# Designs tried in a protein design run: designed miniproteins, single chains, continued (2). Part 44

Each design is a single chain, and the fold is of that chain. pLDDT is the mean over its residues in the fold that is shown.

## One batch from the design tools (miniprotein)

Design m5503
Fold by ESMFold2-Fast:
Structure m5503 (fold): chain A 96 residues (1-96)
Amino acid sequence: SMKEKAKELIKKAAEEAIETLRRHAPQNVDEIVEAVKKAYEYALKLLDSGEITPVEAARLLFDAAIKAAEMAGDPQTVAELRRLGEKAIEELEKLL
């Protein structure tokens, strides 16, 4: 179904965000990764309950990741997370 495909795209986007964070290893990377995982789980819960759209779920995930990376003071990681978020949203919009 389209919902299952959207969930798979969001999962892949979350995995790519975590890989990017681990590759750049900003200050407090383990805490940032944990925050991203929690944001992902929360976004999926809201998506499954019908409270948000797949695009809103992706935005919630990447907003959390970007804010955490900004607080760590890593502008390169922030820029890459922003690009990944934009790509994920574009792919979700093409699916829907």
Scores: mean pLDDT 83

Design m5504
Fold by ESMFold2-Fast:
Structure m5504 (fold): chain A 84 residues (1-84)
Amino acid sequence: MSKLRREAATLLTSTSLVAVGAVVSGDDEEGARQVRELSERLREIVEKVPELAPEVAEGLRLSARAAESLPLVQRVLLESAEEL
């Protein structure tokens, strides 16, 4: 539990940094690719610890709000949050 919770926090932090980096660079396609890979890893953690699903989904939605100027990044993050 504690180890997977820390891993989820690390992946959520990485997802937020990738989303912000994509906004700064203006690279929606590369940003979308990277957040998709990170979201898939977060889904694997949620499958093992379903209790984390609401916290992970909210973290992905927060990253999506930060990336509102990037339609592909935002869509991938919102779809990933809804899948949880």
Scores: mean pLDDT 86

Design m5505
Fold by ESMFold2-Fast:
Structure m5505 (fold): chain A 69 residues (1-69)
Amino acid sequence: SQEEKLAAALAELDAAARAATGDARQRAEVLMSKAKEILVRRADEFTDEERLELGAHVAARVRELGVPT
């Protein structure tokens, strides 16, 4: 379902954030790489509202790393 696709994408972002190593900038780069995969390369899988939710989630994860968004 569409809801399952969104949940899976959010889980992929969380997994990338958890698996990332190094300093805050390096960890943010790993997260941003996954975000680009989802929001640019896989954009057609999501609605405009879901893309906004995914973008907000990425921003929140980057803020948790201490990097300004």
Scores: mean pLDDT 82

Design m5506
Fold by ESMFold2-Fast:
Parts: structure tokens; sequence; C-alpha cells
Structure m5506 (fold): chain A 60 residues (1-60)
């Protein structure tokens, strides 16, 4: 759920959140909000993994 996604997203570094947001053309705050919405519909693990995947692509 949303709370589980928030807790898991807080474990990501600010650098990872910024990298994921940059790939999506958005802000870190908007990236977190988008992930929470995804978690409500598709589950927290799916939402968090999408953020991590975007961060990895952006960081190399």
Amino acid sequence: GAEEAREKLEKLSEEELEAAARLGGTTPEQAVEGAIRTAEKRGADVAVEQVRAAARVSLG
C-alpha cells in the first residue's frame, strides 16, 4: 500500500530519487507522488522497483 511504498522510498538516497526524477522529466517530490499512486494501484514493490530502475538508468 501507500504507507509501505513511502517507507521503502525513504530508504532510497536523495541521489537515487533525483536521478529517477530526471529520467522522467519531473521533480523528486513528483516522482515520489507518482510512485505512491502506482503503489495504490499496482502494489508497493512494483512502484519502488520502477523508481530504482529509473535511477539505475539515469546514473549509468
Scores: mean pLDDT 79

Design m5507
Fold by ESMFold2-Fast:
Structure m5507 (fold): chain A 100 residues (1-100)
Amino acid sequence: SAFEDLLLQRLESLLDEEERELAREAARELGVSLATAAAAAYILKLYQETGDLERVKALIRGFLAFLDPKELAEAIRYLGEKMGVPEEVIEELVKFVEEN
């Protein structure tokens, strides 16, 4: 959709080339939209840069207005492992997505 294309363009501008390649890999391997994979990559990047789980959870709530929770949770788990995010943090974020 035009909205998903605009969202993807905005998310790609917030990711570096390595993060964009990881998002493409996740979309292909999981069968999720590239916009969902890019959103997951940005969520995880924000956590790595800030350590602020409440800020990250607020961002997730925003994305859940227009992204599928199951696809977002799958992308967060996949990319979190690839990006070296601690397992406990990945599980907390996945649980938050699934409960909201």
Scores: mean pLDDT 88

Design m5508
Fold by ESMFold2-Fast:
Structure m5508 (fold): chain A 65 residues (1-65)
Amino acid sequence: STEETRAKLEALLATYSAEERAAILADLEAGRFVGAAERFLKEYAALHGAPTPEDLALLRELLKR
């Protein structure tokens, strides 16, 4: 569910600094899956499986907060 996905994303993002979260957002908005964005997505996939397009959209919303 969206609520469960949000909780999973928020829990993992809490382990990242504000600067790292800003870098992840910048990479995702630029369509780059390197550096901070690559590291985050690999960690998420290891814990929860490959993110869906809906998961990535929700991730972008959470990072803008």
Scores: mean pLDDT 81

Design m5509
Fold by ESMFold2-Fast:
Structure m5509 (fold): chain A 75 residues (1-75)
Amino acid sequence: AEAGLAVAQETADEVRAQAQKNLDDARAKSAQLMADPEKRAEGEALLKSAEQTAANNNKAADLLLDIARRQLELA
């Protein structure tokens, strides 16, 4: 039971770490694109998409942990 929660926490941490890395990579690329006036809109769209994806992944990780904790309490 506790081992299951630990695995869920590790998975959630990995999802958050990957989401953060992807967001950081997207921010760097977006900044490079936005330095070019002709590509500014493309850079802004990339950044918004990356931020939304990171937020969704973090929410999914939180829900996974909540489900695991609830199942542990009911077991």
Scores: mean pLDDT 79

Design m5510
Fold by ESMFold2-Fast:
Structure m5510 (fold): chain A 62 residues (1-62)
Amino acid sequence: SLADIEAEWQARMDALAAAARERLAAAKTDAERAAVRAAFQREAQALQDEYDARKAAAEAAA
C-alpha cells in the first residue's frame, strides 16, 4: 500500500540520518564532516527519488 511505501521510506530516512549523526560525531576534521554531509545528501536524494517513483507507480496502478 502507499502507507507501507511511506513507512518504509521514513524508516530508511531515519536510519540514514541516525548513521550520519554518528559519523559526524566521530569525524575529527572539517573535511571528514563535509564528506559525511555530502554522502548523506546523495543517499537521501536517492531514497527520495526511489520513494517518488514507487509512489507514482502505485498511484498509476490503482
Scores: mean pLDDT 87

Design m5511
Fold by ESMFold2-Fast:
Structure m5511 (fold): chain A 77 residues (1-77)
Amino acid sequence: MEELRKELEEIERKLEEGISLEEIARERGDNVETSDEELAATLARLEAEMEKLKKNPDSATPEQMEIFERILELLKR
């Protein structure tokens, strides 16, 4: 639980700094071969996961969902 919140907060902060999602993913241990198309596909998946969390809010805290929504907004820009 703490790990997820910390990850979301760091992702949000780094995106605000202009650090790419690829660099963030590398620091988080994800193996991402980044292209603009792959980024768009990742955003679509994150949006689908967010919709699942909205249907079952008990599986995530409101705070986690709020941070996740802000990350999605930053990635869209």
Scores: mean pLDDT 63

Design m5512
Fold by ESMFold2-Fast:
Structure m5512 (fold): chain A 67 residues (1-67)
Amino acid sequence: ASAEAEALKAEAERLAALVAAGENATESDQRIVDLARSSSPEVGAELNALRAAAVAERKAREAAQKA
């Protein structure tokens, strides 16, 4: 549902803000995924997919810089 997508975007922005502030967002991400999976497997799966997309983006950026 749209509400779930909006919540996912808000969490992604929060994690990005934590990274930009110089804080470690890794543990926050893991905790959010754990909670989402316990309450809503669908939300947990989407959060995991968002994390995978972020990793892919970082790999693409590193490849571009290496090239």
Scores: mean pLDDT 60

Design m5513
Fold by ESMFold2-Fast:
Structure m5513 (fold): chain A 82 residues (1-82)
Amino acid sequence: DAAKEKAIALLREARDAARAGNFEEALALVKKAGDYLSKAKISEEAGEEASRGALQAMNALVAGNGEAAAEGLDKAIAALEK
């Protein structure tokens, strides 16, 4: 699924940006990944887990917590790679 693979790539870029302290870039990448996930053919379980991880990441980015953001993104990526 091309949309799923693009979403995973964007979430990986967002994770790297979050770890680098580029929180605005990371947030934009997470939102862009969400657009691709809405078009991806994934299980309900994978979609819910990925959305939960992405929400955790977005909240952490707004709070300036790159470590927590990276954790949320790792969870989202892992859910999509199952």
Scores: mean pLDDT 85

Design m5514
Fold by ESMFold2-Fast:
Structure m5514 (fold): chain A 83 residues (1-83)
Amino acid sequence: KTLLVGAKVSEEEAEKVTPEQALKAVAALVKYAEAQGIEKVIIKSSSEILAEKLKEAAAKLKSKVEVEVEVDENVETKIEVVE
């Protein structure tokens, strides 16, 4: 099972995200995935700035859940579980 997360943000909103906020967000998604038996989290960000912050946060976490961060300028804000 994969958790798909879409984050549509403006560049201004992305710039305001702190490393602590990014870490908390990724950690929350990973904990949710672990609780649900989800093996992979894919986060798609409309902003490259946010994607870089999320990638750095994901690298600091130790988990069996695989985290991938991608840039998709046309992504809509969503959370979806897929097989």
Scores: mean pLDDT 84

Design m5515
Fold by ESMFold2-Fast:
Structure m5515 (fold): chain A 77 residues (1-77)
Amino acid sequence: LAALKARLEEFEARREEIIAQRLADLRRRVFGLEALNNLVLHLPGPFSREDVARMEAEVRERVEAELARLQAEVERL
């Protein structure tokens, strides 16, 4: 049982690392789109800081929801 809990904690730590990388990738894409919009002026409406914050919040919320599901599943045992 203790060994199983240790494995779950390692899995959770690895998941946090993946989340950080996904957020960094998302931020890079958004800034890339802003640069393209400035050059081409083809896409109407540049991304606001609020739009970027909402996108990042959605990614985080989605991962937190998945984590909460796993934690509830383990606690139910």
Scores: mean pLDDT 62

Design m5516
Fold by ESMFold2-Fast:
Structure m5516 (fold): chain A 61 residues (1-61)
Amino acid sequence: LKVGDRVVVTSDTEAKGGLAKTVPAGLVGTVVEVHDDGTVTVRFESTGGEVTIPASALTPL
């Protein structure tokens, strides 16, 4: 994954850092930042918010 990639959440996962909420599978967004701890910050199309989640929970579109 890299900044600018459009991605979909492949499994329900917990947000890290900003919004401590469950991110459901099926949400689509764009990667805005990649972290060296294995997480990425994604801006989701449905919410407009940025959420940090594990890169392993995402698939490129």
Scores: mean pLDDT 75

Design m5517
Fold by ESMFold2-Fast:
Structure m5517 (fold): chain A 80 residues (1-80)
Amino acid sequence: MEAKEKALAAIDEALAVTRSPEVKQHLRRAKEALEKGNFEEAIAHLDEAVRALAQSDEEPETKQRALAHIREAKKAIVEA
């Protein structure tokens, strides 16, 4: 329960930082998977968000901040 809440909060932080529609879409899908308790699907969507973020034309500092939040979300899921 705590791990899910922590992961959701980290995804919301990543959503607030990124401006890429593609990254936001993958993060929203990860959030939906977490809400349904599908942790494997959530991790898959977080990995797609990381790939989309790398391909995006966002500032390096924005990418680093978004990536840190995505990593925190993934860590919270894996450590549950």
Scores: mean pLDDT 84

Design m5518
Fold by ESMFold2-Fast:
Structure m5518 (fold): chain A 87 residues (1-87)
Amino acid sequence: SKLEQLEELVEEAEELLENVENYSDEEIWKRVNEILKRVKELLKDDPVLLKALDIMEKDIKSEKDPRQRVRSTLLLIQLIVKELKEK
């Protein structure tokens, strides 16, 4: 399901955050971009969320601290998962 795939992306972002010091800034950037791209694909039927995600992605990409960039990405996906679980 969409929710299960988003939860897998949370796990990927958590793993990246735990291992952030083992990666180069370029590798972290590539992995964050891949995660954000997959989130967009999962939200393709939600144009309002896609527009919000595009704005948040620009903010995340402007973050200079790699750890904070990963943390912001993780938080974003966690908030999306929470919203989708709300009735």
Scores: mean pLDDT 81

Design m5519
Fold by ESMFold2-Fast:
Structure m5519 (fold): chain A 63 residues (1-63)
Amino acid sequence: MADDLFNQSRTLYDQSVTLKTQSIKAKSDGNTDMSKKLQTQSDKLYDQSSTLGLQGMNIWNDS
């Protein structure tokens, strides 16, 4: 259902934001390798969030 896709999209987006914040903190702390890993994970979750959001919109529009 579209609601499930929107809820998953929102959850992934929130996780992406959290990882982005942790990446910035790791960079500030001098942990460049950790910062890069967290940024990569954040980017992946953001992309997944966007994909699920678009799928949810398409289902909602068909309803």
Scores: mean pLDDT 78

Design m5520
Fold by ESMFold2-Fast:
Parts: structure tokens; C-alpha cells; sequence
Structure m5520 (fold): chain A 59 residues (1-59)
């Protein structure tokens, strides 16, 4: 919860006009953690969310 808020804040600073894509990336991380039953660190969650966001923006 608090971790995902920090991920969202980080991405909003780097990609300020990509609000929809940021929300989709954050929800992907949440779904991934629930699906695998693993809680990522803040750094891991940022890396996963940013990777998903960048892939969506490129393709």
C-alpha cells in the first residue's frame, strides 16, 4: 500500500503526462505480488513498474 504509493510518486515525477500508464504499471505490480504470493522490495517494485511502463510506451 505505502510502497505502491511511493512507486506511483516516483513514476509521476519521471513521466508526468503518463497518468493512465502509471496506474496500469502500479496495478500490474500489485497483481504480480498477489499472483505469486511474493512481496517485492520498494526498489524491485519500482524496477518492475518502470519496465512495464516503458514497454507499454514503446509498443
Amino acid sequence: DEKLEKVREYLKKKYPDEEKEIEEAVEFVRAWERGFGIELSLEQAINLAETVLEMNLRG
Scores: mean pLDDT 82

Design m5521
Fold by ESMFold2-Fast:
Formats: structure tokens, C-alpha cells, sequence
Structure m5521 (fold): chain A 81 residues (1-81)
């Protein structure tokens, strides 16, 4: 999906733009981005899962990774309901 490809590119750009930011700030930026996409309805649940997994793989700090994983799981649970 071109929409999913564009979302992945935007998420990667957010991480690049926030490379000097704290891990907490990086998680907040990605969480806000994922929430915005979930609210927009532009992506299917499966596409949101793919995006979340991709973004999670880009977070190297273990504590930040765990926080983002929890946030993504909560967002996905809501969109599945």
C-alpha cells in the first residue's frame, strides 16, 4: 500500500529529525504519529500493526522500546474493537 509506504517513510523521518532528542521524546513523537494515523482511519489494522512493528524495530533504547510497544499495543487494541 502506498499509504503504508508513505507512513513508514514519515515515521523514519520523525526518528531522523529527533535523533538528538532523548529516547522519551522519540517515543512521544512516534506515539503521537501512530495515534494520529489510527484516528484518521487511513490505514487498516494490519497496516497499523506493520507500521508499529517497523517503528519499534528502529528504537534502540530498551526502556523506550518497551514504552512504545505498550503504547502501540493499546492503540491497536482500540482500533480492533
Amino acid sequence: SSTLENAIAQGEKLLADNAAASPEEQVQALASFLEMLAASGSLTVEELETLARHLLSQIKDPAARARFEAIAAAILARVRA
Scores: mean pLDDT 85

Design m5522
Fold by ESMFold2-Fast:
Structure m5522 (fold): chain A 98 residues (1-98)
Amino acid sequence: KQLEEAKEVIKEYEAFDKQLRTLPREERLPAVLAFLEKMKEKYPDSSLPYVVAADLLTRYGFGEEALKLLDEAEKKFPNDPNFTAVKIYVENVFNLLK
């Protein structure tokens, strides 16, 4: 179940990332947030929508928004190990930009 959900989330993430690259910077943040809401509706019991949204935010220069999203997501899915790796990644990229 969780592996199958992960595969589906990753496929939608990859397709969306390709579309996101074609958008101007000012449209990318609201687009990622809209994608997150869509994925939350499709996979309401999964932490993965938050993980992939945080990854996208970080890769496109919205590291502060990514950290804020992960903080809220961790409150909803306490002790989910999926957040550990992505949070380290986000913090490292954000610190490199500072």
Scores: mean pLDDT 78

Design m5523
Fold by ESMFold2-Fast:
Structure m5523 (fold): chain A 66 residues (1-66)
Amino acid sequence: EAEIREGLIAVDDVLASAKSKEEQLKMVESMLAVLRRTRAEGHRSPVLDALEAYLEKRKAELKKEL
């Protein structure tokens, strides 16, 4: 599942560039909005499902720390 692994690494790299947990939360919410829109437009894949699940988990973790 190279595509899933690559996508998760890319997300982590982007989130690591954030200056604060609040900025990370905004990035996660933005990414989730894009993924949800892509899904609503009929695009479905295991990669998108895995990315959405990962981002939802990160959002929950960040909200607990804020």
Scores: mean pLDDT 77

Design m5524
Fold by ESMFold2-Fast:
Structure m5524 (fold): chain A 62 residues (1-62)
Amino acid sequence: LKIDGVLDEEVLEEARKLVEEKTPIDPNDRFTALLDYDRDGVIDEEGLKVFIEMVENPEVGL
């Protein structure tokens, strides 16, 4: 999610919390699905890095 090309700090903090608690992927929640870049059903730190990169540079990935 981006607003005027800037990553919302609130979204970033929520993503970090999901990784820390090892929250399982919920296919009904597009946010957790986006964090699962590996498609292995797990939210991990590597997925978080990819997510941040895509959001900060949307022209590259998403």
Scores: mean pLDDT 60

Design m5525
Fold by ESMFold2-Fast:
Structure m5525 (fold): chain A 101 residues (1-101)
Amino acid sequence: DEVEKMLQEAEELLKKAREALKAGKLEEALENLEKALNLIREIIKKYPNDKEVLEKAKELAEKVLELARELLKKSEDLVLDAIALILQAIGLLIEIELLLK
């Protein structure tokens, strides 16, 4: 199933971002979080009426927000990128909640 593969890819990107954060590889963490966020957006665009998929997308977007906040705490030169990612993740969470009602 394509949706299961996309959800798995988003989870793998979040795992890579978490590992990069632990290793102090902040640029790599940012890249993986941005890729995860974009993939979650594609998922909700393709499956806007699938409540089970939307709930999983919400959980993934919440993880993006958590890791983006962690990136912000560790960042000296990526502060603006981390803030932008936090705002984008919040916006995506609002969109998912509106789809879920």
Scores: mean pLDDT 89

Design m5526
Fold by ESMFold2-Fast:
Structure m5526 (fold): chain A 94 residues (1-94)
Amino acid sequence: MPALEAEAARGRAVAAEAAAVVDEAARRIREEASPEEAEWALPMLEAAARAARAGDIEMAILALAVARAAAQSAGYETVARILDETLARLAELA
């Protein structure tokens, strides 16, 4: 099989799945978190989703890891929990 085509197809599939994982996290934050937590977190999730769609899974993971640490420090328990679960799922795709 042409290795280049297989790698490109795999990259596109991983990017789509990673973006879906981040989008699901954003949906959960809108439903489960307080308005304050959601307002703070959603721009970071949007940035991570854009990175994932561009195929930069490492940048998406880094952005969410930084956001998770900040959420823990701020006492945003719901966001921190959702981001921790999301990071675990993204690590399986990396």
Scores: mean pLDDT 82

Design m5527
Fold by ESMFold2-Fast:
Structure m5527 (fold): chain A 74 residues (1-74)
Amino acid sequence: ALSKEELLAYVEANKDKPITIIVRELPDGRYLIAVQVDGEVPETRVTILESKEEAEELIEEIKKIAPNAKIIYV
C-alpha cells in the first residue's frame, strides 16, 4: 500500500489519463482507496486510511488534481 502522499503523486503523474477512484470500507473500519488509471494496460495503486474522514479528505485532494475522476463506492 502507498502513503497518501505517494498516491497523490501517482494521480498527478497520470492526471491526463482517465482515472477511477474505488473506495471500500474494510471490516476493521479502515478505508481502502484504489486509484485505477485506464489505458491499454490498466494500473492500480492502493492506500489504506484509518477513518472515513481521512478517506473523504484524500478523495477531495484527488479531485483537485483530476476533477473528472469517477468515484465508485464498493
Scores: mean pLDDT 82

Design m5528
Fold by ESMFold2-Fast:
Structure m5528 (fold): chain A 58 residues (1-58)
Amino acid sequence: MSNERAFQEGYELGLQLGLSGIAEGTQILVQKMKDENWSPEQTRAYAEGLLLGAVEAE
């Protein structure tokens, strides 16, 4: 569930930002890792979602 939520949040952000916004998306990911003390698995799920969403945003 936590990993699924992380992926979904990343995916939604990726769709909004696209590949041109990936630097901003990465900064948001780093902030969430610090604020919520994310595991490596949660961080990977968010990053994968972010990249997939950014690619699908075209």
Scores: mean pLDDT 79

Design m5529
Fold by ESMFold2-Fast:
Structure m5529 (fold): chain A 64 residues (1-64)
Amino acid sequence: VDPVEVARALGIIHASLLAKYEKDKLTPEEIEKEIERFVELMKPLGDDAVKAAREAIEEVLKKY
């Protein structure tokens, strides 16, 4: 299993759930903190995985 693809998939899922259930309940600052917290958890998978997760989250949130 490719760690980069796993991180991207988890990023998409996390961002989608955040947008669906929490976007109207959290401030922009709290949303940014949740993104940073999630990305921090991806660090053990490598720098490419961290980048893939962050890019996936940003792309999902841009559409909402």
Scores: mean pLDDT 77

Design m5530
Fold by ESMFold2-Fast:
Structure m5530 (fold): chain A 90 residues (1-90)
Amino acid sequence: SLKDEFEEKLKEIKEALENNDLEKAIKLLEEMLRFLEEKMNAPEEEVEKLRKLIEEAKRALEEGRDEEAKKLIREAATLMAEIFEEILSS
């Protein structure tokens, strides 16, 4: 199901963070952003907010600010989960 697929991707992001694989976590977030936009018809405003968080995380990682990148990745994952739950509750 869409819920199972989404939850599995969130788990992969958590595992990437625990393994300190921040590049993988960001790639998974980008895949989930596309999924929310294309498959779940998520609101454009929320998609744009997620896109901004992902770009900020990428920038932090490129600049060697790993702790800030981790925080931004967690914020993006949390927002994704909230958007997903709102769509399912409608």
Scores: mean pLDDT 83

Design m5531
Fold by ESMFold2-Fast:
Parts: structure tokens; sequence; C-alpha cells
Structure m5531 (fold): chain A 65 residues (1-65)
């Protein structure tokens, strides 16, 4: 479920719920990894681009059927 993906992103990448939910929303909207990373870094300037990209990739993988 969406909630399970959000919780996994929070646990695996140390993200806040707001950041994890933003990733899921943007992946479902068809946004690119770069667009997602840019948004995450805007919301949390301490987040590295590499970490943001890895989190976006993991979310996309988990949302694939």
Amino acid sequence: SREEIVEKLMEEFGLSRELAETIVDMVEAGETGQQIADKLMEMDPSLSRTRALLAAQEARKLLEK
C-alpha cells in the first residue's frame, strides 16, 4: 500500500513523513528523478542529491506492479 511505501522510505532513508509522501506523490504523477530530487532538496537542504535520487528510485521500484 501507499502507507507501507511511505513508512519504508522513512525507515530506509531517514526521511520525514512529509518528504516520503512528496516522493510517492511525485512518482505517481510521473515526475522525473531529477525533478523529485530538486523538490526534496528544496524541502530539506541538508539532503544530498545522491540520497534524494536513491529515495526516488526506490519509491518508483516499490510502486511498479
Scores: mean pLDDT 83

Design m5532
Fold by ESMFold2-Fast:
Structure m5532 (fold): chain A 60 residues (1-60)
Amino acid sequence: SDAERAAAEARRAAEAGDAAASATSKWQLGVNSSPEAGRAGVEAGGAGDAEAAAQYAELG
């Protein structure tokens, strides 16, 4: 179903987000610390996508 495809894509995006968060941490160490909100935003974005897709799949 469309909901199942969306959930799978969101999970893939969340996995990519985890890798991006790791790379972002290394970048911040090389420049200077970013605001705490920046780190929280990266983590929340990945988690939010996965949760939204799971919620949508539950409705489908």
Scores: mean pLDDT 56

Design m5533
Fold by ESMFold2-Fast:
Structure m5533 (fold): chain A 94 residues (1-94)
Amino acid sequence: SEVQRLLDEADEHLKRGIEALQAGNYDEAAQHFEEAAKHARRAYELSGDPVLKSAAEQFEKAAKAAREGNRFEADVWATLAIIGLTLAKKHLEK
């Protein structure tokens, strides 16, 4: 349940980050991706699921790209992180 809560919080920050990125609010997008990375990293510490470690690193790269104004690169890293979060949620359902 703690891991599930952290994944839900990461997903909410991911959605807000993408919305900010699409609106051109790059610093706001970066802050949300950084929060998503923190929640994914904590979920990794509790679960040991390696896809969450990858997702946290991908969110950190998305945040960096967003701060640099590179929307395309930020979109790519955020998309890879979505895949990791989705797989982690499926692992919890087994």
Scores: mean pLDDT 87

Design m5534
Fold by ESMFold2-Fast:
Structure m5534 (fold): chain A 68 residues (1-68)
Amino acid sequence: ETEEVVKKFEEEMEKRKEEASEALQKVIDYMTKEFVEASKTMSAEEVKKKAENALKAIDEIEASLKAQ
């Protein structure tokens, strides 16, 4: 359950990383590592919410960068 959420989050972040600038790739790597580490001490519900928030934040940054 928690493992599935983490795996899907890593897969979604990797997909975003392929299309991302070098600077955004570093942000994605950092956020992914922080999320995986934090997930070890969090409940499944907390992990899911944090994953959704992180993906939304990356999508917002990517949209902003593509507009430049």
Scores: mean pLDDT 77

Design m5535
Fold by ESMFold2-Fast:
Structure m5535 (fold): chain A 72 residues (1-72)
Amino acid sequence: SALLEAFYEKVMSLSDEEREELLREIEEARAELAKLLAAGHKLSEEELALLKGIEELVEAALKAIEERRKAE
């Protein structure tokens, strides 16, 4: 997916400080997403697909950051 590839490239090009800031933003976005799902909102198929895509991007970003730390 073009979005996932672009996101990976961006994350890998960031400084350690910028990656930490991005991680915090991702964690906040994930918390909001979980809150919406927990509230039992009726979501359309398109909305569910969008949320799924966001989950994949978030997980990919967290994995990239974690692997960077392990490579030390």
Scores: mean pLDDT 69

Design m5536
Fold by ESMFold2-Fast:
Structure m5536 (fold): chain A 65 residues (1-65)
Amino acid sequence: SAQDIISEAQSISQQALNDPSVSPDDQSQINNTMQQAIQLVNQGNLDNARGLVLSAQTVLDNSLS
């Protein structure tokens, strides 16, 4: 659902901002991508919003490796 995407986006952004292993550049990229995902949800574009959430999760996972 739209609410699930927003909740996931907020969780990913919060995890990235609170984890010192994530670089400032990656934190900024993840946060900006999550803001774009929320905007797409507000526009009814759920498929593209899910794609951005997946992309940001990949950046976060790579930052933690």
Scores: mean pLDDT 82

Design m5537
Fold by ESMFold2-Fast:
Structure m5537 (fold): chain A 68 residues (1-68)
Amino acid sequence: SAAAEIAAAMEKMLADAGVKATVTVEIAADGSVSVSIRLEKDAQSGEVKGAVVDEAIDYAEAKAAELR
């Protein structure tokens, strides 16, 4: 599914940046995307985690826009 592909891509982006996380993506009937990201405690610093999480969220929003 598109949601599973977006989640897998986001997890790969986070892992490539050294951030361990679990990503869950849900696509609603109206095309809105809900993303839940659970960061692992022993990954990167909070500042690095914040930056790469924001990048992953931007990616999900761009993919949601492509599905419109």
Scores: mean pLDDT 71

Design m5538
Fold by ESMFold2-Fast:
Structure m5538 (fold): chain A 57 residues (1-57)
Amino acid sequence: GAPLSAEQQAVLDAALAEAGMDDPALQEAIRALLETRPDASAEEIRQLVRNRKRAAE
């Protein structure tokens, strides 16, 4: 898949920090999902982080 854009990477990093997500495997899983969605909006990225964290709890 295409690598994340700088904008997507910045939104992902901010969302992970705000969520207090410390699991590196979960962070990598989210990044891998975003690589399949290069058109994902900032809100979609934030929602993906929230949903993935909830699924891991």
Scores: mean pLDDT 74

Design m5539
Fold by ESMFold2-Fast:
Structure m5539 (fold): chain A 64 residues (1-64)
Amino acid sequence: SAELDQLLDSLRRAVEYSKTLSPEQQRGLLESVTRLVQQIKAQHPELSSELNELVEQLRRVLEE
């Protein structure tokens, strides 16, 4: 759906912009995204792989 496509695009943009954020802001973003991803996966399990990848990308930003 267009709404889900926009949401996924927004999450991908958030991962990219997380690289410009402070470590504190990055942690807050990771927490928020993780909660949102869990909610989306419950409704749309077909997106689980893609959503898990986005969360892992955010985790890697924090580990740099």
Scores: mean pLDDT 79

